# Designed miniproteins, single chains, continued (3), part 34

Each design is a single chain, and the fold is of that chain. pLDDT is the mean over its residues in the fold that is shown.

## One batch from the design tools (miniprotein)

Design m9163
Fold by ESMFold2-Fast:
Structure m9163 (fold): chain A 65 residues (1-65)
Amino acid sequence: MEVKLEVVAEVEMSPTRRLLTLRAPAGVSAEEAKEAARRRFPGAEVLAVRELPDGSVLVTVLVPA
């Protein structure tokens, strides 16, 4: 199943590195959200995963440019 990730924050760390915060909807597990982020951004490093009070999941990834 394709997990729809919303880009809720983007920070340019350097010209070759970008930090993205992605939101997965409620009902998606933290592991499913991490795998969806890895599929959408191959080679990205998952830095953090946080579940929000509404059940949605935030995944912070460092994407190589």
Scores: mean pLDDT 78

Design m9164
Fold by ESMFold2-Fast:
Structure m9164 (fold): chain A 77 residues (1-77)
Amino acid sequence: MILDIATEEGAREFLKDVKDPEVREAIERALKEDVKKAFQEAENVLNGESSSFENAGLLGDEVLDYIKKNPELIKKT
């Protein structure tokens, strides 16, 4: 909730750190599908607290792969 990625502004900062335009497009699409839930689920998976990928699936495989490879993007204050 007090996470930059949980807001539109945080999503934009996350997008700036992702220089790949295709990944940026995927995240932009996910904003219409409630990106907050998808990012929370992805963070839980990275922390080993995974329940399912039902919400993270909205982000798409490309974005989820980037999150797994760059956990710092989620853990940024």
Scores: mean pLDDT 52

Design m9165
Fold by ESMFold2-Fast:
Parts: sequence; C-alpha cells; structure tokens
Structure m9165 (fold): chain A 99 residues (1-99)
Amino acid sequence: MRQRTADTFRQIADMLPDADDSTRNQVGDIFYTTSRLIKDSQVRQGMINFADALRRGDVDSAVGYLRQIADLVPTITDDRDISLISRTADRSLDIIRSQ
C-alpha cells in the first residue's frame, strides 16, 4: 500500500500543472484538512506547505512539496497516518480525473 500511495502522489504531482484552479483548490483543502489529523510532524508540515502553495497559485512549489511527501510515505510508521494519507491520495486523484 505505501508504494501505491507514493506512486499516486507522484501521478497527482504530474497532473497538477494541467488542472484548473477549482480542482487545485479542492485538492489543497483536502490536504489541509487531513494534515490536522496527521501525527508525523514532517508529513503534516509537508501537507500544510502543499495546501498553502496551491492557495497562492504556486503550482511549481506545490508539485515539489507533493514529491517530498511521496518520498516520506515509505517511512510512515503510524497505521492511522498511512490510512489517512492513502485515502487523501485516492480522493485527490479522483477529483483531478473528474474535471
């Protein structure tokens, strides 16, 4: 599951530049909301930075933060954190694909 979640985040990162502003804002809001539930401080901060970059329209920085989160996914030890992050990845991909 961790590998699939990391790959999903990388796929989202590749698709973000071509997404519309409404879609990017929805993805950012999901990441921000989920970040409040994450115990891992590095992952939580990455999610906040990603959401903040999207809110500012800084897509290049958002892509960078999302790739950093993807690299951290295999290091997540908390089962609740990985479950929340996996659902965030899947939901975000669904939103981007349905635009």
Scores: mean pLDDT 87

Design m9166
Fold by ESMFold2-Fast:
Structure m9166 (fold): chain A 64 residues (1-64)
Amino acid sequence: MTPQELLDALRAAILSGELVLPPERDFGPATVAVVEAFARAHGLPVFGELTPELRALLERTPQG
């Protein structure tokens, strides 16, 4: 599965409320941990860090 598949799945889950992001100001370690847990649960690739693409997705996707 490509990195884009993870980004698409995360966006859908955040918008639907399936994935609730922790109330962190700058998307710190707790947000990384939540994203990695979601990726592992869905068989998606994990990056171990917030890539620029992932950070942009999280900043532009409103919490449902």
Scores: mean pLDDT 70

Design m9167
Fold by ESMFold2-Fast:
Structure m9167 (fold): chain A 96 residues (1-96)
Amino acid sequence: METLKKLFEWAKEVSKETGVGFGTALRAVQITYAAADALGVKDEELIRKLSIEAAKFLEETYYKLHVEQKLHSGEALVRSENEVFLRVKKKIEESL
């Protein structure tokens, strides 16, 4: 419950900062938070900054896979989310 409220507030901020839709921003925040949690990182400022980058990367990757490479929307979504998770996890590891 508490975590969900926090992620929603971060998603609103990320959406405003990036111009990315709220749904995509929320997904990016959730992925970034999950990656940070897996690594034991509680730095909210780092999570928030990476969520901004993740939202942009998620939108760009989905567009590339779905529109340019003609993958079905469901496959493009799963692949985009996986690529965002791996990228964010690597960036958190490099910040340690």
Scores: mean pLDDT 84

Design m9168
Fold by ESMFold2-Fast:
Structure m9168 (fold): chain A 84 residues (1-84)
Amino acid sequence: SDLEEALELLRELLEEENILKQIGLTLRIIGLILDLELQGKLEDPLIEKAVELIRRAMLLALQGKLEEARRLLEEAEELLEELE
């Protein structure tokens, strides 16, 4: 799913040291979030919460706050398992 792909890209972002690659990963994550919004998926409160966690983790990762970003990523991954 787009949400699972966004989580995978966020995990890659947390390990990426090159700024241009970080920008590319960030844009791909934003694209997947926009696709979820256009599909009406953000009307689901659990999906909305997972997307909020992904956005916050992405912002923290870009600020170099990798440990805080990882905690939010893990929380979003756990939330996704409940959507199955």
Scores: mean pLDDT 82

Design m9169
Fold by ESMFold2-Fast:
Structure m9169 (fold): chain A 93 residues (1-93)
Amino acid sequence: GSDPVSVEVEAEAGNIGQPLTVTVTVTGSDGKTATATLSLIREPGTHTYTLDLPELGATVTVKVEIFEDGSVRVTAVATGPDGKTAYASKLVE
């Protein structure tokens, strides 16, 4: 597997009750990329997901915080097979 060196998170603005798609892209030290996608409904609260990225031998933990105004903070931490991590956080309003 490849140690993660970068993480990108994408999410769209929207209203409570609307679908939310979160896309996480992780790039390893050898330039390989893996993408994971989450689909959920926008409900206020904190939601945590762990996704496997077998192409990299890595896992990514994605924390989705949905606020009462419909804004969303996405935090992603990718962990490679050697325990090295990469991090990204994005606020979408």
Scores: mean pLDDT 82

Design m9170
Fold by ESMFold2-Fast:
Formats: sequence, structure tokens, C-alpha cells
Structure m9170 (fold): chain A 92 residues (1-92)
Amino acid sequence: MKLIVTGINVTGREVTIELDASLSPEEIGKRVHEETFVDPEAVRLAVEAAKPGETALAFDDGEVRQVSEEEGLALAREKAKTTSAVVVTIKP
């Protein structure tokens, strides 16, 4: 399985990373944080919430939502003016 992780920080930096879903949520969080400076805890929450074939959105304020991939990216970009965000999609 592949994880598609998109991090968007408050400075408008947007990075998409492809990772192996066999990595721990903690390892995924650390890697995304290094590339995007998004809170590793937000990344961990999004990875834990996402299921195969689903998309999860998390913010560094602790909010987590199940969303479509398109909705998640749109919401992340809107909130990225005040709060860093991460979108995680699990592909089989």
C-alpha cells in the first residue's frame, strides 16, 4: 500500500510525499515534518485516521476529519492561512 501525504504550512509551502504504508505513523510524521514543518502529531493523527482507499485531513490544532481527496486539499489550503494542515490518502 502507498501513502500519499500532502503537507501545507502557514507560509504557503505545499509538498506531496509518497511513502510506504508499512512505515509507523511516527516515522511518517517525522519525514513529513522535515519536508513541510507541519506538526508531526497532526501527521500521526491523519495517518491513524486514514483507512485503505480513504483520505484523512488533520490540522496542527488537533482537528481530524475524514474527507474526499479533493475536499481535503481545498480545506487544507483554506485553513493554511492560519493553521498548518496535512492530507493523507491510502492507496492499495
Scores: mean pLDDT 77

Design m9171
Fold by ESMFold2-Fast:
Structure m9171 (fold): chain A 95 residues (1-95)
Amino acid sequence: SAADQIAAINARVRDLLQQALDALNAGKVEEAKRLVEEAIAIVEEGVAKFPDDSRLRTLLDTLKRILKLLENIDDPINDFQARNSLLALISSLAA
């Protein structure tokens, strides 16, 4: 079903975001960026396949904002916001 395919996309994205958070905690910023970019690519394919799913579009917008924060992570406010956004998004995708 479409719901099962969307659930599979959300599960893959959640796994990548957990890896990105783990990479940030290890000081591996470029690895975290790459993992978020991989998540963006998966969700872009999902939006193309399921254009009526507003949650996938919202997820894509949120991931792009997180990537922008990671690009400026030397700002401690951006670092705090990126980590909190990753944690919040991982939790929302686990439901």
Scores: mean pLDDT 89

Design m9172
Fold by ESMFold2-Fast:
Structure m9172 (fold): chain A 97 residues (1-97)
Amino acid sequence: DEALRRAANLVGFLLTQRLLRENPDLPAEVRARLEALRARLAAEAGVASEEEARAALAALPAAAQRLAEIMLEAFNNSGPEVTAALQARYEALLAEA
């Protein structure tokens, strides 16, 4: 489903943006990889900012918006440790050529 894929990319962008904003002391290598992931997710979603990403989510069909809300709510209720673990899993996937 195209709308669900776009919702996932938009949520991924917003979560990566949040990780970078809330963790200024990340090691340079980790920060650079997250910035590359953020740029890739933004390009795939067709957005340039957090504001554009939120507007794009609001324009999706109701089912895709609901999925995005559930994903964002789950991560908003998670501590930095859970977010860091998800970051590590994204890095592992990016390292797979």
Scores: mean pLDDT 73

Design m9173
Fold by ESMFold2-Fast:
Structure m9173 (fold): chain A 70 residues (1-70)
Amino acid sequence: MKLSKEEQEKLAKEVSEATGVPLEEVKKLIEESKGDAMRILMRVSLYLSDDPEKNAIAARVIVRTIEEAR
């Protein structure tokens, strides 16, 4: 599922605020995912693979965004 540009910007801010990852790093992961929600989830999970707590938080935020965008 491809997120709108506005949904991508909102998601980047929410993930950054929830995990403490710099906003520009989250934006880069979203751009590398071409705005596809499943690719964003995969890339963010890989980026946070060494921090299971932050990984779980990020996954929750992304899944919520996917459900709200339906």
Scores: mean pLDDT 82

Design m9174
Fold by ESMFold2-Fast:
Structure m9174 (fold): chain A 94 residues (1-94)
Amino acid sequence: SDEQKLQNQQLAGKAYNDALDSLATANEQLALAKSGSPEVARAALEVLEENARQLDRNRQQMLAMGYKDGAAVLQAALDEVRRRAQEVRDLYAS
């Protein structure tokens, strides 16, 4: 139906926007962690870890609904957010 096509387009757009917003936030938080105090880096890591959890929940929902392309976009963003979280952890690995 035309409604189903519109719904699929809306879900694809949502996945893309969620991915872009998450990556923008992750890049900002990593920059703050690299230039800030240990307290700023800890706060940045908490934001990155929550962002990763939210992306994973959204990805699981897309998969459950059969929207594999949207799930793949969110998986790519999740992998990138997890890499930035690991970079923050590596700043404080002693």
Scores: mean pLDDT 85

Design m9175
Fold by ESMFold2-Fast:
Structure m9175 (fold): chain A 78 residues (1-78)
Amino acid sequence: KKEEELKKKIEYAKMLIDVLKEMGADPSFIEEAEKALKEYEENPDDPEAQKRFNDVIKQMEEEIKAYRKKLEAERAAA
């Protein structure tokens, strides 16, 4: 069950990274996200790796949310 949860979180993070790449996000931020994902994959039971991974997920979610709202507003205005 923990292995299944780990896999789902990793797939979710990969999806967020793909969306960030599609929207043209800062390459340095994408690199940091990929690094956090790799550290979590290698050390899923490390509390520090879990914290870094969760922090990066939250940051990616906020960036994507801001981008989607901006895109939606532009489409509504057009």
Scores: mean pLDDT 79

Design m9176
Fold by ESMFold2-Fast:
Structure m9176 (fold): chain A 71 residues (1-71)
Amino acid sequence: SAADEAYAAALAEVDALAARLRAGEISEDQFLAQVRAILDRARAEGVPEERIEEVERHALGAYLAWRDAQA
């Protein structure tokens, strides 16, 4: 379905952003802003809220792992 494709795309985009954050190619603020945009687009494309929460947790996990590596 279009929602399943949007969900898969959102996860892939978060992974790509996390890789760029780890490489120092984007700032923390840019990462957070782009994650919000990804979640907003996924909602607009009909991804259920349960799956949006999964994408958000995935992004948060990557963000926290990056932050811990900076300490």
Scores: mean pLDDT 89

Design m9177
Fold by ESMFold2-Fast:
Structure m9177 (fold): chain A 68 residues (1-68)
Amino acid sequence: MPSMEEVREVLARIREVLASLDPSDVEAVTEAIVEVLREKFPDLSEAQVASYRRVIEGELRRGVAEEA
């Protein structure tokens, strides 16, 4: 499992990427975040990638739904 410091570094990178994207484009944002994760953890399994994609997409869609 990633350490808290690794999680914070990934979150900081995600925030940097999000600043250059349209936050309402959930697909583009999800792909960018997944790419950051693959860059940081290149040995991620397909099951792990699928799990992370589901969580990320769910959180992004929840944020949009709560604002609506």
Scores: mean pLDDT 71

Design m9178
Fold by ESMFold2-Fast:
Structure m9178 (fold): chain A 104 residues (1-104)
Amino acid sequence: LQEAQEYLDKGNEYLAQKDYEKALEYYKKAAAILSQSKTINPYLLFSILINIAIAYKGLGKTKVADVLFETAETFMKNMGLPELAEIARKLRKSDKIEPFSLPT
């Protein structure tokens, strides 16, 4: 979990610098570590998925980003986390291209 969080943080550094390709590289590393865990932290998974979507939006791949935001919304609803689903829906409509972090 610490390693996945470290990769997420590194991805967020690159996203803030508008280096979307490197941001995606580190977010994918975070996702790979998370996929090897027996217990999935849904908040960490959400942060990774949302920031991947934001990075694709920064690259101008808005259709790919929209699918990822919709996927995150649906997944969080199915997990009983409607507050995270609403955040995904709002971020999809936002023009902001900046790292997302949960306030928890």
Scores: mean pLDDT 82

Design m9179
Fold by ESMFold2-Fast:
Structure m9179 (fold): chain A 85 residues (1-85)
Amino acid sequence: PLPEELYDFKIELIDETTGEKEVYYVKKASLGEAKALAYMIGSAEVAKDTDTPTSEILEESEDKLVLRLTAPESGRVVLLTLEKL
C-alpha cells in the first residue's frame, strides 16, 4: 500500500552538514499533533547535551510546515518538512 493509504503525515529530516535524510510516516488525528511530534523529532535530531535548538519557520500552511532547526553550540542544522498526505 502507498504511505498515504496508511498514514496521515510525512516528516522528512535533512542534515544540512552531511546531506543525510530520514523520513517518518506518522498517523496523527490533527495537524497540531503532527506539528508537536515534528518539533520533538527535529529537536532530538539536531540538539545534543546542553545545546538548545532554535527553530525558524520557512513555510507554514494548513497542509505543510517547513522548519530550519539549528543547534548553535554544535553547529548542526537540520531542515524539517512536515506535509499532509
Scores: mean pLDDT 76

Design m9180
Fold by ESMFold2-Fast:
Structure m9180 (fold): chain A 70 residues (1-70)
Amino acid sequence: MLSEEELIERMLEILSKMSDEEKKEFMQKLTARVRQVVAESQAQGLSDEELRARLIEVALEIIEEAEKKI
């Protein structure tokens, strides 16, 4: 299980390799996906723990996608 600290460190590493335009696109995509997951989780009545797990999965997905493009 990835710690929150490891996920943040990995995100910062990717962002450090990006241009300002790429950082903006990355943050917009991440923010949109996070808002979608939060809305869906609230609609489904998921627990805070379940929401947290889904947010970590979504963040990892977006980070891995960004890593393949840099």
Scores: mean pLDDT 78

Design m9181
Fold by ESMFold2-Fast:
Structure m9181 (fold): chain A 77 residues (1-77)
Amino acid sequence: SMADVFNEGDLAAFALAVFLSIKKKPENEEDVKTLVKFIQRAIEAGLEDHPLVLEGKKVAEKAAKELKVSKEIKEAI
């Protein structure tokens, strides 16, 4: 239902916001993987246009480029 989707979206957005607050700049490939997983969860919850998802994608793309992460992680962004 819409209420169920909204509740999952709230949790996904909260988790992404907390991660970005703690890890404003991902320092290793594991940080990028974690960020990508939170972004994917938020997108699956219907938040693909949410400002936090757009910010998270920019952070993940920049970190993936700078840290030279694996192709699999780059394709997930």
Scores: mean pLDDT 75

Design m9182
Fold by ESMFold2-Fast:
Structure m9182 (fold): chain A 71 residues (1-71)
Amino acid sequence: MTGEELWRRYLAPLFGEDGSGVGNYPSLKGKFKSKEDIEKFLREGIPGTLVPPLDLTDEEIKAIADYISKL
């Protein structure tokens, strides 16, 4: 799967297709300093929300992180 496909499957329902946030979920645009910060976010989930840690391969995490870095 591409980073866009993985984003749409796992995160777009929570953050919107453009990553601007939905309801109580914050915007992800320009939020992260590096792709490593995004990868950590994807592995750990969001504390205090219904977003669980994503059980993804390293390749899938890198693909999503690359996509989010371009939002």
Scores: mean pLDDT 69

Design m9183
Fold by ESMFold2-Fast:
Structure m9183 (fold): chain A 65 residues (1-65)
Amino acid sequence: SHLDELRALLEAAGVPAALIDEILAAVRAGDGERFQRLATQVYLDTDDPALAERLGALAREEGVI
């Protein structure tokens, strides 16, 4: 599922488990505003444009953004 792919991507990037759980909860709830805030935190911590692009693509596939 896209949620499993999103979890695997965030785990591979070294994102803390608590933050991953918050991101997945936002996606499951369809909370695009919360997702964007959490994705911004990931971007600030990693400065990885490829990760940011992939996160956005998966969120769009789930209909969150």
Scores: mean pLDDT 80

Design m9184
Fold by ESMFold2-Fast:
Structure m9184 (fold): chain A 72 residues (1-72)
Amino acid sequence: MELSAALQAAREVIDEHLPELKKVLTDEEIERVRQRVIDAAVKAANAGYSVDHVRELVRRLIEEEIERAKKK
C-alpha cells in the first residue's frame, strides 16, 4: 500500500472529527492525538493493511480519545 494513501486517510478522519476534538481538548492535546493517530496509520500501512482498515483504525482511536476526554 502507498504510504501517502494511508496518511491521507488518517488526515481525512482527523479533520472529520476536529470540531468534536476542539470541544473537549486543547490545541496541544489535539496535536498529540494527531501525532499518535498518524503513527498508528503509518505502522498499519507498513504492515500491509488496506486503506479501509487504516480508516477504521484511525476512526476508532479518535473516538476513544474523545470518550476519554469526556470522562474527565
Scores: mean pLDDT 80

Design m9185
Fold by ESMFold2-Fast:
Structure m9185 (fold): chain A 64 residues (1-64)
Amino acid sequence: MEKVLEGELSASMFSEEQARQLAEREAEELAKDLEAQGYKVLDTRVEVRERGDKLLVTVTVRYE
């Protein structure tokens, strides 16, 4: 199974590094919640892409 969270941040207010740190924290909390429910987390991925004046953030957690 896979859970995906997507968000957009303003590139004028956040750096790519700051966006990545926020996304990594979100991925960690999501993984902990899934493990607390009895799932096994297989993989977590964070992707940050700059799109004009925005940072597109994707968090993917694979679990079973």
Scores: mean pLDDT 83

Design m9186
Fold by ESMFold2-Fast:
Structure m9186 (fold): chain A 71 residues (1-71)
Amino acid sequence: AEVLRNFAEALEQAVKEGVDLISALRVLLRTAQERGHEDVARVLQEALDMAEKGASPEEVLEFVRKRAEEA
């Protein structure tokens, strides 16, 4: 939960700073994989799939936040 929350906050910050949502998700997904956070990587992979299918930034950010709260 704590690790996923930190990644959710990093994603929100990147989007707030004007980073492209898909680019931010790809960077964070790679970081989670490199650090061995497999469960976090799965959530970020689902979020990336949603974004690539045309989900809004608001929908993707809400999805990641809810998953962080549930874990």
Scores: mean pLDDT 83

Design m9187
Fold by ESMFold2-Fast:
Structure m9187 (fold): chain A 81 residues (1-81)
Amino acid sequence: GKKEAIELIEKAKELVEAGENAVSLITEAAILAQKYLQDQGKEKLAREIVELLTKAAIANSQGNYKEAIEYLEKALKLLEE
């Protein structure tokens, strides 16, 4: 649900800040966030959050940790609203 998706994004952010690969956690968070928001009828917000998390995962895999953190924070803010 929403809480589990938030917890995964927060854990992913912690790992990325430590210079670690969090792609698996980011991917799981995207799946959970998408399902939660689609179940709430928020399809546009679901797409936006999945896009941000996808960009975070790509940035993380490329070693662009600062950009990955910025995308994770944007996704977290939208999901917490």
Scores: mean pLDDT 87

Design m9188
Fold by ESMFold2-Fast:
Structure m9188 (fold): chain A 90 residues (1-90)
Amino acid sequence: GLELLEEMEEKVIKLIEEGKSLEEIENVLAEGLNKLVLEEKLSEEQIQKLIDAATELRIKLKKLVEEKASKEELIAVVREGFKKLREILE
């Protein structure tokens, strides 16, 4: 659970630092969430909250990319989003 989220966060941040596409970032988020749901003993409420939080993160990232936000702003949003994902697993 938490280790997978930490790995996903680091991978997403690396993609942003390397200037990779939003599509590549979204793919990492989708693959990681699928693994989390399959490998962890999560409640239906936790699964719903994870989907909602990940969707919010994707929407925020898309808006920032469209607004040509700095890499630092993108990374800050990613860190806040993953903090929320970790709190759901507690």
Scores: mean pLDDT 83

Design m9189
Fold by ESMFold2-Fast:
Structure m9189 (fold): chain A 62 residues (1-62)
Amino acid sequence: IDEAIAALERWLATGERTPFVARIEEGLRSVDPDAELTDEDARRLLATLRQGAAERAAQAAA
């Protein structure tokens, strides 16, 4: 989970594609050939993952 957040943050900050991002795009295209992981999609996914990580941290601390 933290690795996914770091990979998406790196891609959005530097524009460098990681193997993780390539795997997601390949998975999407196996279902829909026109599918592409856009910057907006990456930001929404990142926000969701960060929210999940924060929830887990709160649960572990409580």
Scores: mean pLDDT 70

Design m9190
Fold by ESMFold2-Fast:
Structure m9190 (fold): chain A 80 residues (1-80)
Amino acid sequence: GEAVEAAREAGRDARRAQELLDDPNATPEQKAAGAITAIGSGVQMALAIKRDPRAREVALEEAESLTGRAGELVRRSIEG
């Protein structure tokens, strides 16, 4: 369904943000962009869950797969 696909897309965006945030050579500007992407991904996951409870399992699996700052930002945004 649409909400499940939205949750998966947000998970892909969050993983890209994680790569950027975990890169010790990333500039402060790049890390800021990564943080914004991670927050936006968490918000999209929260919206997907609200639209269709079936998206919850997918969103939580995606969020749980994330580590470090990206995982923290995504999970906080879902809890919002």
Scores: mean pLDDT 85

Design m9191
Fold by ESMFold2-Fast:
Structure m9191 (fold): chain A 63 residues (1-63)
Amino acid sequence: MMDIEEKANQFIAEGYRAGDIEAGYKKALEYAKKNNAPKSIYDSIDSQYTVARRAPEARAAAR
């Protein structure tokens, strides 16, 4: 039952698609905090944000 982690990752993906990765990251963190998520979920959010932040246009950046 990984609904918190799954939804947090969805917020980051939505931010990436909208071109506002920072907004997605903030929403993911607030969602995790609201649901009293364990450290492992915060670590997952940070990892996803780092990847998305480095390549917000992943297709173009992968060239």
Scores: mean pLDDT 72

Design m9192
Fold by ESMFold2-Fast:
Structure m9192 (fold): chain A 85 residues (1-85)
Amino acid sequence: MTLADFLETAQKILEAESLSREELRELAEKALELGEILANDPSLDEEERRALAEIFRRLGEKARRFEEYELAEEFFKRAEELLKK
């Protein structure tokens, strides 16, 4: 459930051509929260960690496109933290 919810939330951000600041922040907050739950799952293997890191990297690129530089930095930070483990 959490993985499916994360992927659906991430897809909404990644596929959006236009989002208000409020809409982007709400979706980003949900993605960060769900991603944190997934990243702390002890059953998560290296391949799954790399997949999550790639999604966070894409979310960071998308946030940068919307000029939400603070959100972009947070997403990139989450991607790097996943790759350290």
Scores: mean pLDDT 80

Design m9193
Fold by ESMFold2-Fast:
Structure m9193 (fold): chain A 75 residues (1-75)
Amino acid sequence: SVKEETIEKLEKWIKALEPFVEKDETVAKLKEDLEKVIELLKESDEHAEEVLKSLEDATKLTLKKFPELKELLEK
């Protein structure tokens, strides 16, 4: 299902971000936002699309600061 695929993708992104969380607040916030989306998807899918859009914006900002993360997030 789309929900299961999305959760799996977000969990992989969280794992990829862990080495950078201590080094940058923007990465730490992105990880926190990803964890919140997983919680929302588990409880209800009603707000998941809205939060995913916000994460796309946060991801763009993070990738602008750390272009190297693009390869990790796209895998």
Scores: mean pLDDT 70

Design m9194
Fold by ESMFold2-Fast:
Structure m9194 (fold): chain A 85 residues (1-85)
Amino acid sequence: EEKEKLEEELKKLVEEALEIAKKLGLADEELEKESRELLEEFLATSDVEELRQAVENLKKLIELYKLALKNKVKTVEELEELLKK
């Protein structure tokens, strides 16, 4: 079930990336819908190696989004949550 585990991980990472992008003001409803549609197509056509590469690439993107979020924190609540870690 290596493929199924990678598909599940990729779905979780996409949702995490969209959540962070939304906080950054980079994701609107259209982009979220398009991203989920592209994910569905990718999951239907990709092999295990392509899924592994997608997972690694998305992990890197999430790290960049987290770095951007740290630099773009504008509310006291967002700053407090970052410092809590």
Scores: mean pLDDT 72

Design m9195
Fold by ESMFold2-Fast:
Structure m9195 (fold): chain A 57 residues (1-57)
Amino acid sequence: GKLYRALKDQGPETPAVLALKKGDIVEVLKEYEDGLLEVRKDGRVGLVSRSALEEIE
């Protein structure tokens, strides 16, 4: 899948937003038109802003 790295710590502002720490690796499952990504980390699925992530080659 597409792997991204978190650029900063992000707490859950709403229940739909996945909490991340800087350096966390997530798999992108779906991209939404508002710039949100549906991602998976450690078996959990949630939303993260695209601007908070960096794609890993």
Scores: mean pLDDT 77

Design m9196
Fold by ESMFold2-Fast:
Order: structure tokens, then sequence, then C-alpha cells
Structure m9196 (fold): chain A 74 residues (1-74)
């Protein structure tokens, strides 16, 4: 088994979400989407979706949509 607990994976996903948020705030929407994609892949790998994981995934989804809209509109 890999050396990472589900709790550690969730924390890592949160770190990528924070990196995405920072890129979003800087107007780097491509970078934001890249970091959000990394976070979502980690969440998707979790065997059970806790309320915290679900909320994090929802928050990432909303921010990713906002980033994508900014890229499409200019």
Amino acid sequence: LSLMSDEEKLKQAEEFKQKGDKAFDQGNYDKALEEYDKAEKIIDSLPEKTPEAIKLSEDIGVQALKAAVNLVTK
C-alpha cells in the first residue's frame, strides 16, 4: 500500500485547491485550472467521500467553472 492515508490525501487536495485559489486571485486562470485538476484527481482517488471531501470538491468545481469562464470570455 502507498505511504499516504486518506486524511493525508485530503490535506494534499486542500493544498492544491489553495494553490489554485492563489493562481485565480492573480488572474492566472490556466494555472488555477491545473491546480484544481490535481486536487480533484486526489479527491476522486479517495475510497469514501466524507462531508469534508464533498465540500472541497464542490468548492473546487465552482472555482474551476469561474476560471474557465474567464478564459473563454477573454
Scores: mean pLDDT 80

Design m9197
Fold by ESMFold2-Fast:
Structure m9197 (fold): chain A 86 residues (1-86)
Amino acid sequence: ERVDELLKYLPEDVSKEEVEAFLDFIENSDSTDDLGIIAEALKGVPPEVQARVFLLLREGKVTAEEIAQDPSLPEELRKKLREKLK
């Protein structure tokens, strides 16, 4: 189950419901704002990387530019985010 895959990379205080809401956000976001750009970039991305972005969003990093600059994320994802900001 995708939720269980993400929970392996998240602290114990993160609920299954929070992860389900995050995955729903990734799959169903059609917005062109920063959150929509982030959601689109996370489609097809490994659970470990999705979990890292979830934690960054919980910390208040809600712009695609801020996420694209985070060194804990793979360069390929950061490049994809920068391309979507064109």
Scores: mean pLDDT 77

Design m9198
Fold by ESMFold2-Fast:
Structure m9198 (fold): chain A 89 residues (1-89)
Amino acid sequence: MLKELIEEAAKAAKELKLAGLEVVLAPISEDKSIYEEYKKNAKELGAVFIGVPTIDNEEEAEKAIEAGGGEEMRKTIEEARKAAEEAKK
């Protein structure tokens, strides 16, 4: 689960860069304020943001995914893919 989400996020970020879009990676951690700050800054810049787990170790990353971070990552990855597809034209 965690490895698959990280791979999907990396692929989405690569597709955005190839489409010429600005990308912000927002860290998903215990401190929600950091994630929300990155999200707000990305919105102000008109950049596409993708949620990624902050990996100091695999166990902490897995806990963040299980606590709902996985759903947030999937949602941001899907939105990023749509943005990349629109920009390809």
Scores: mean pLDDT 73

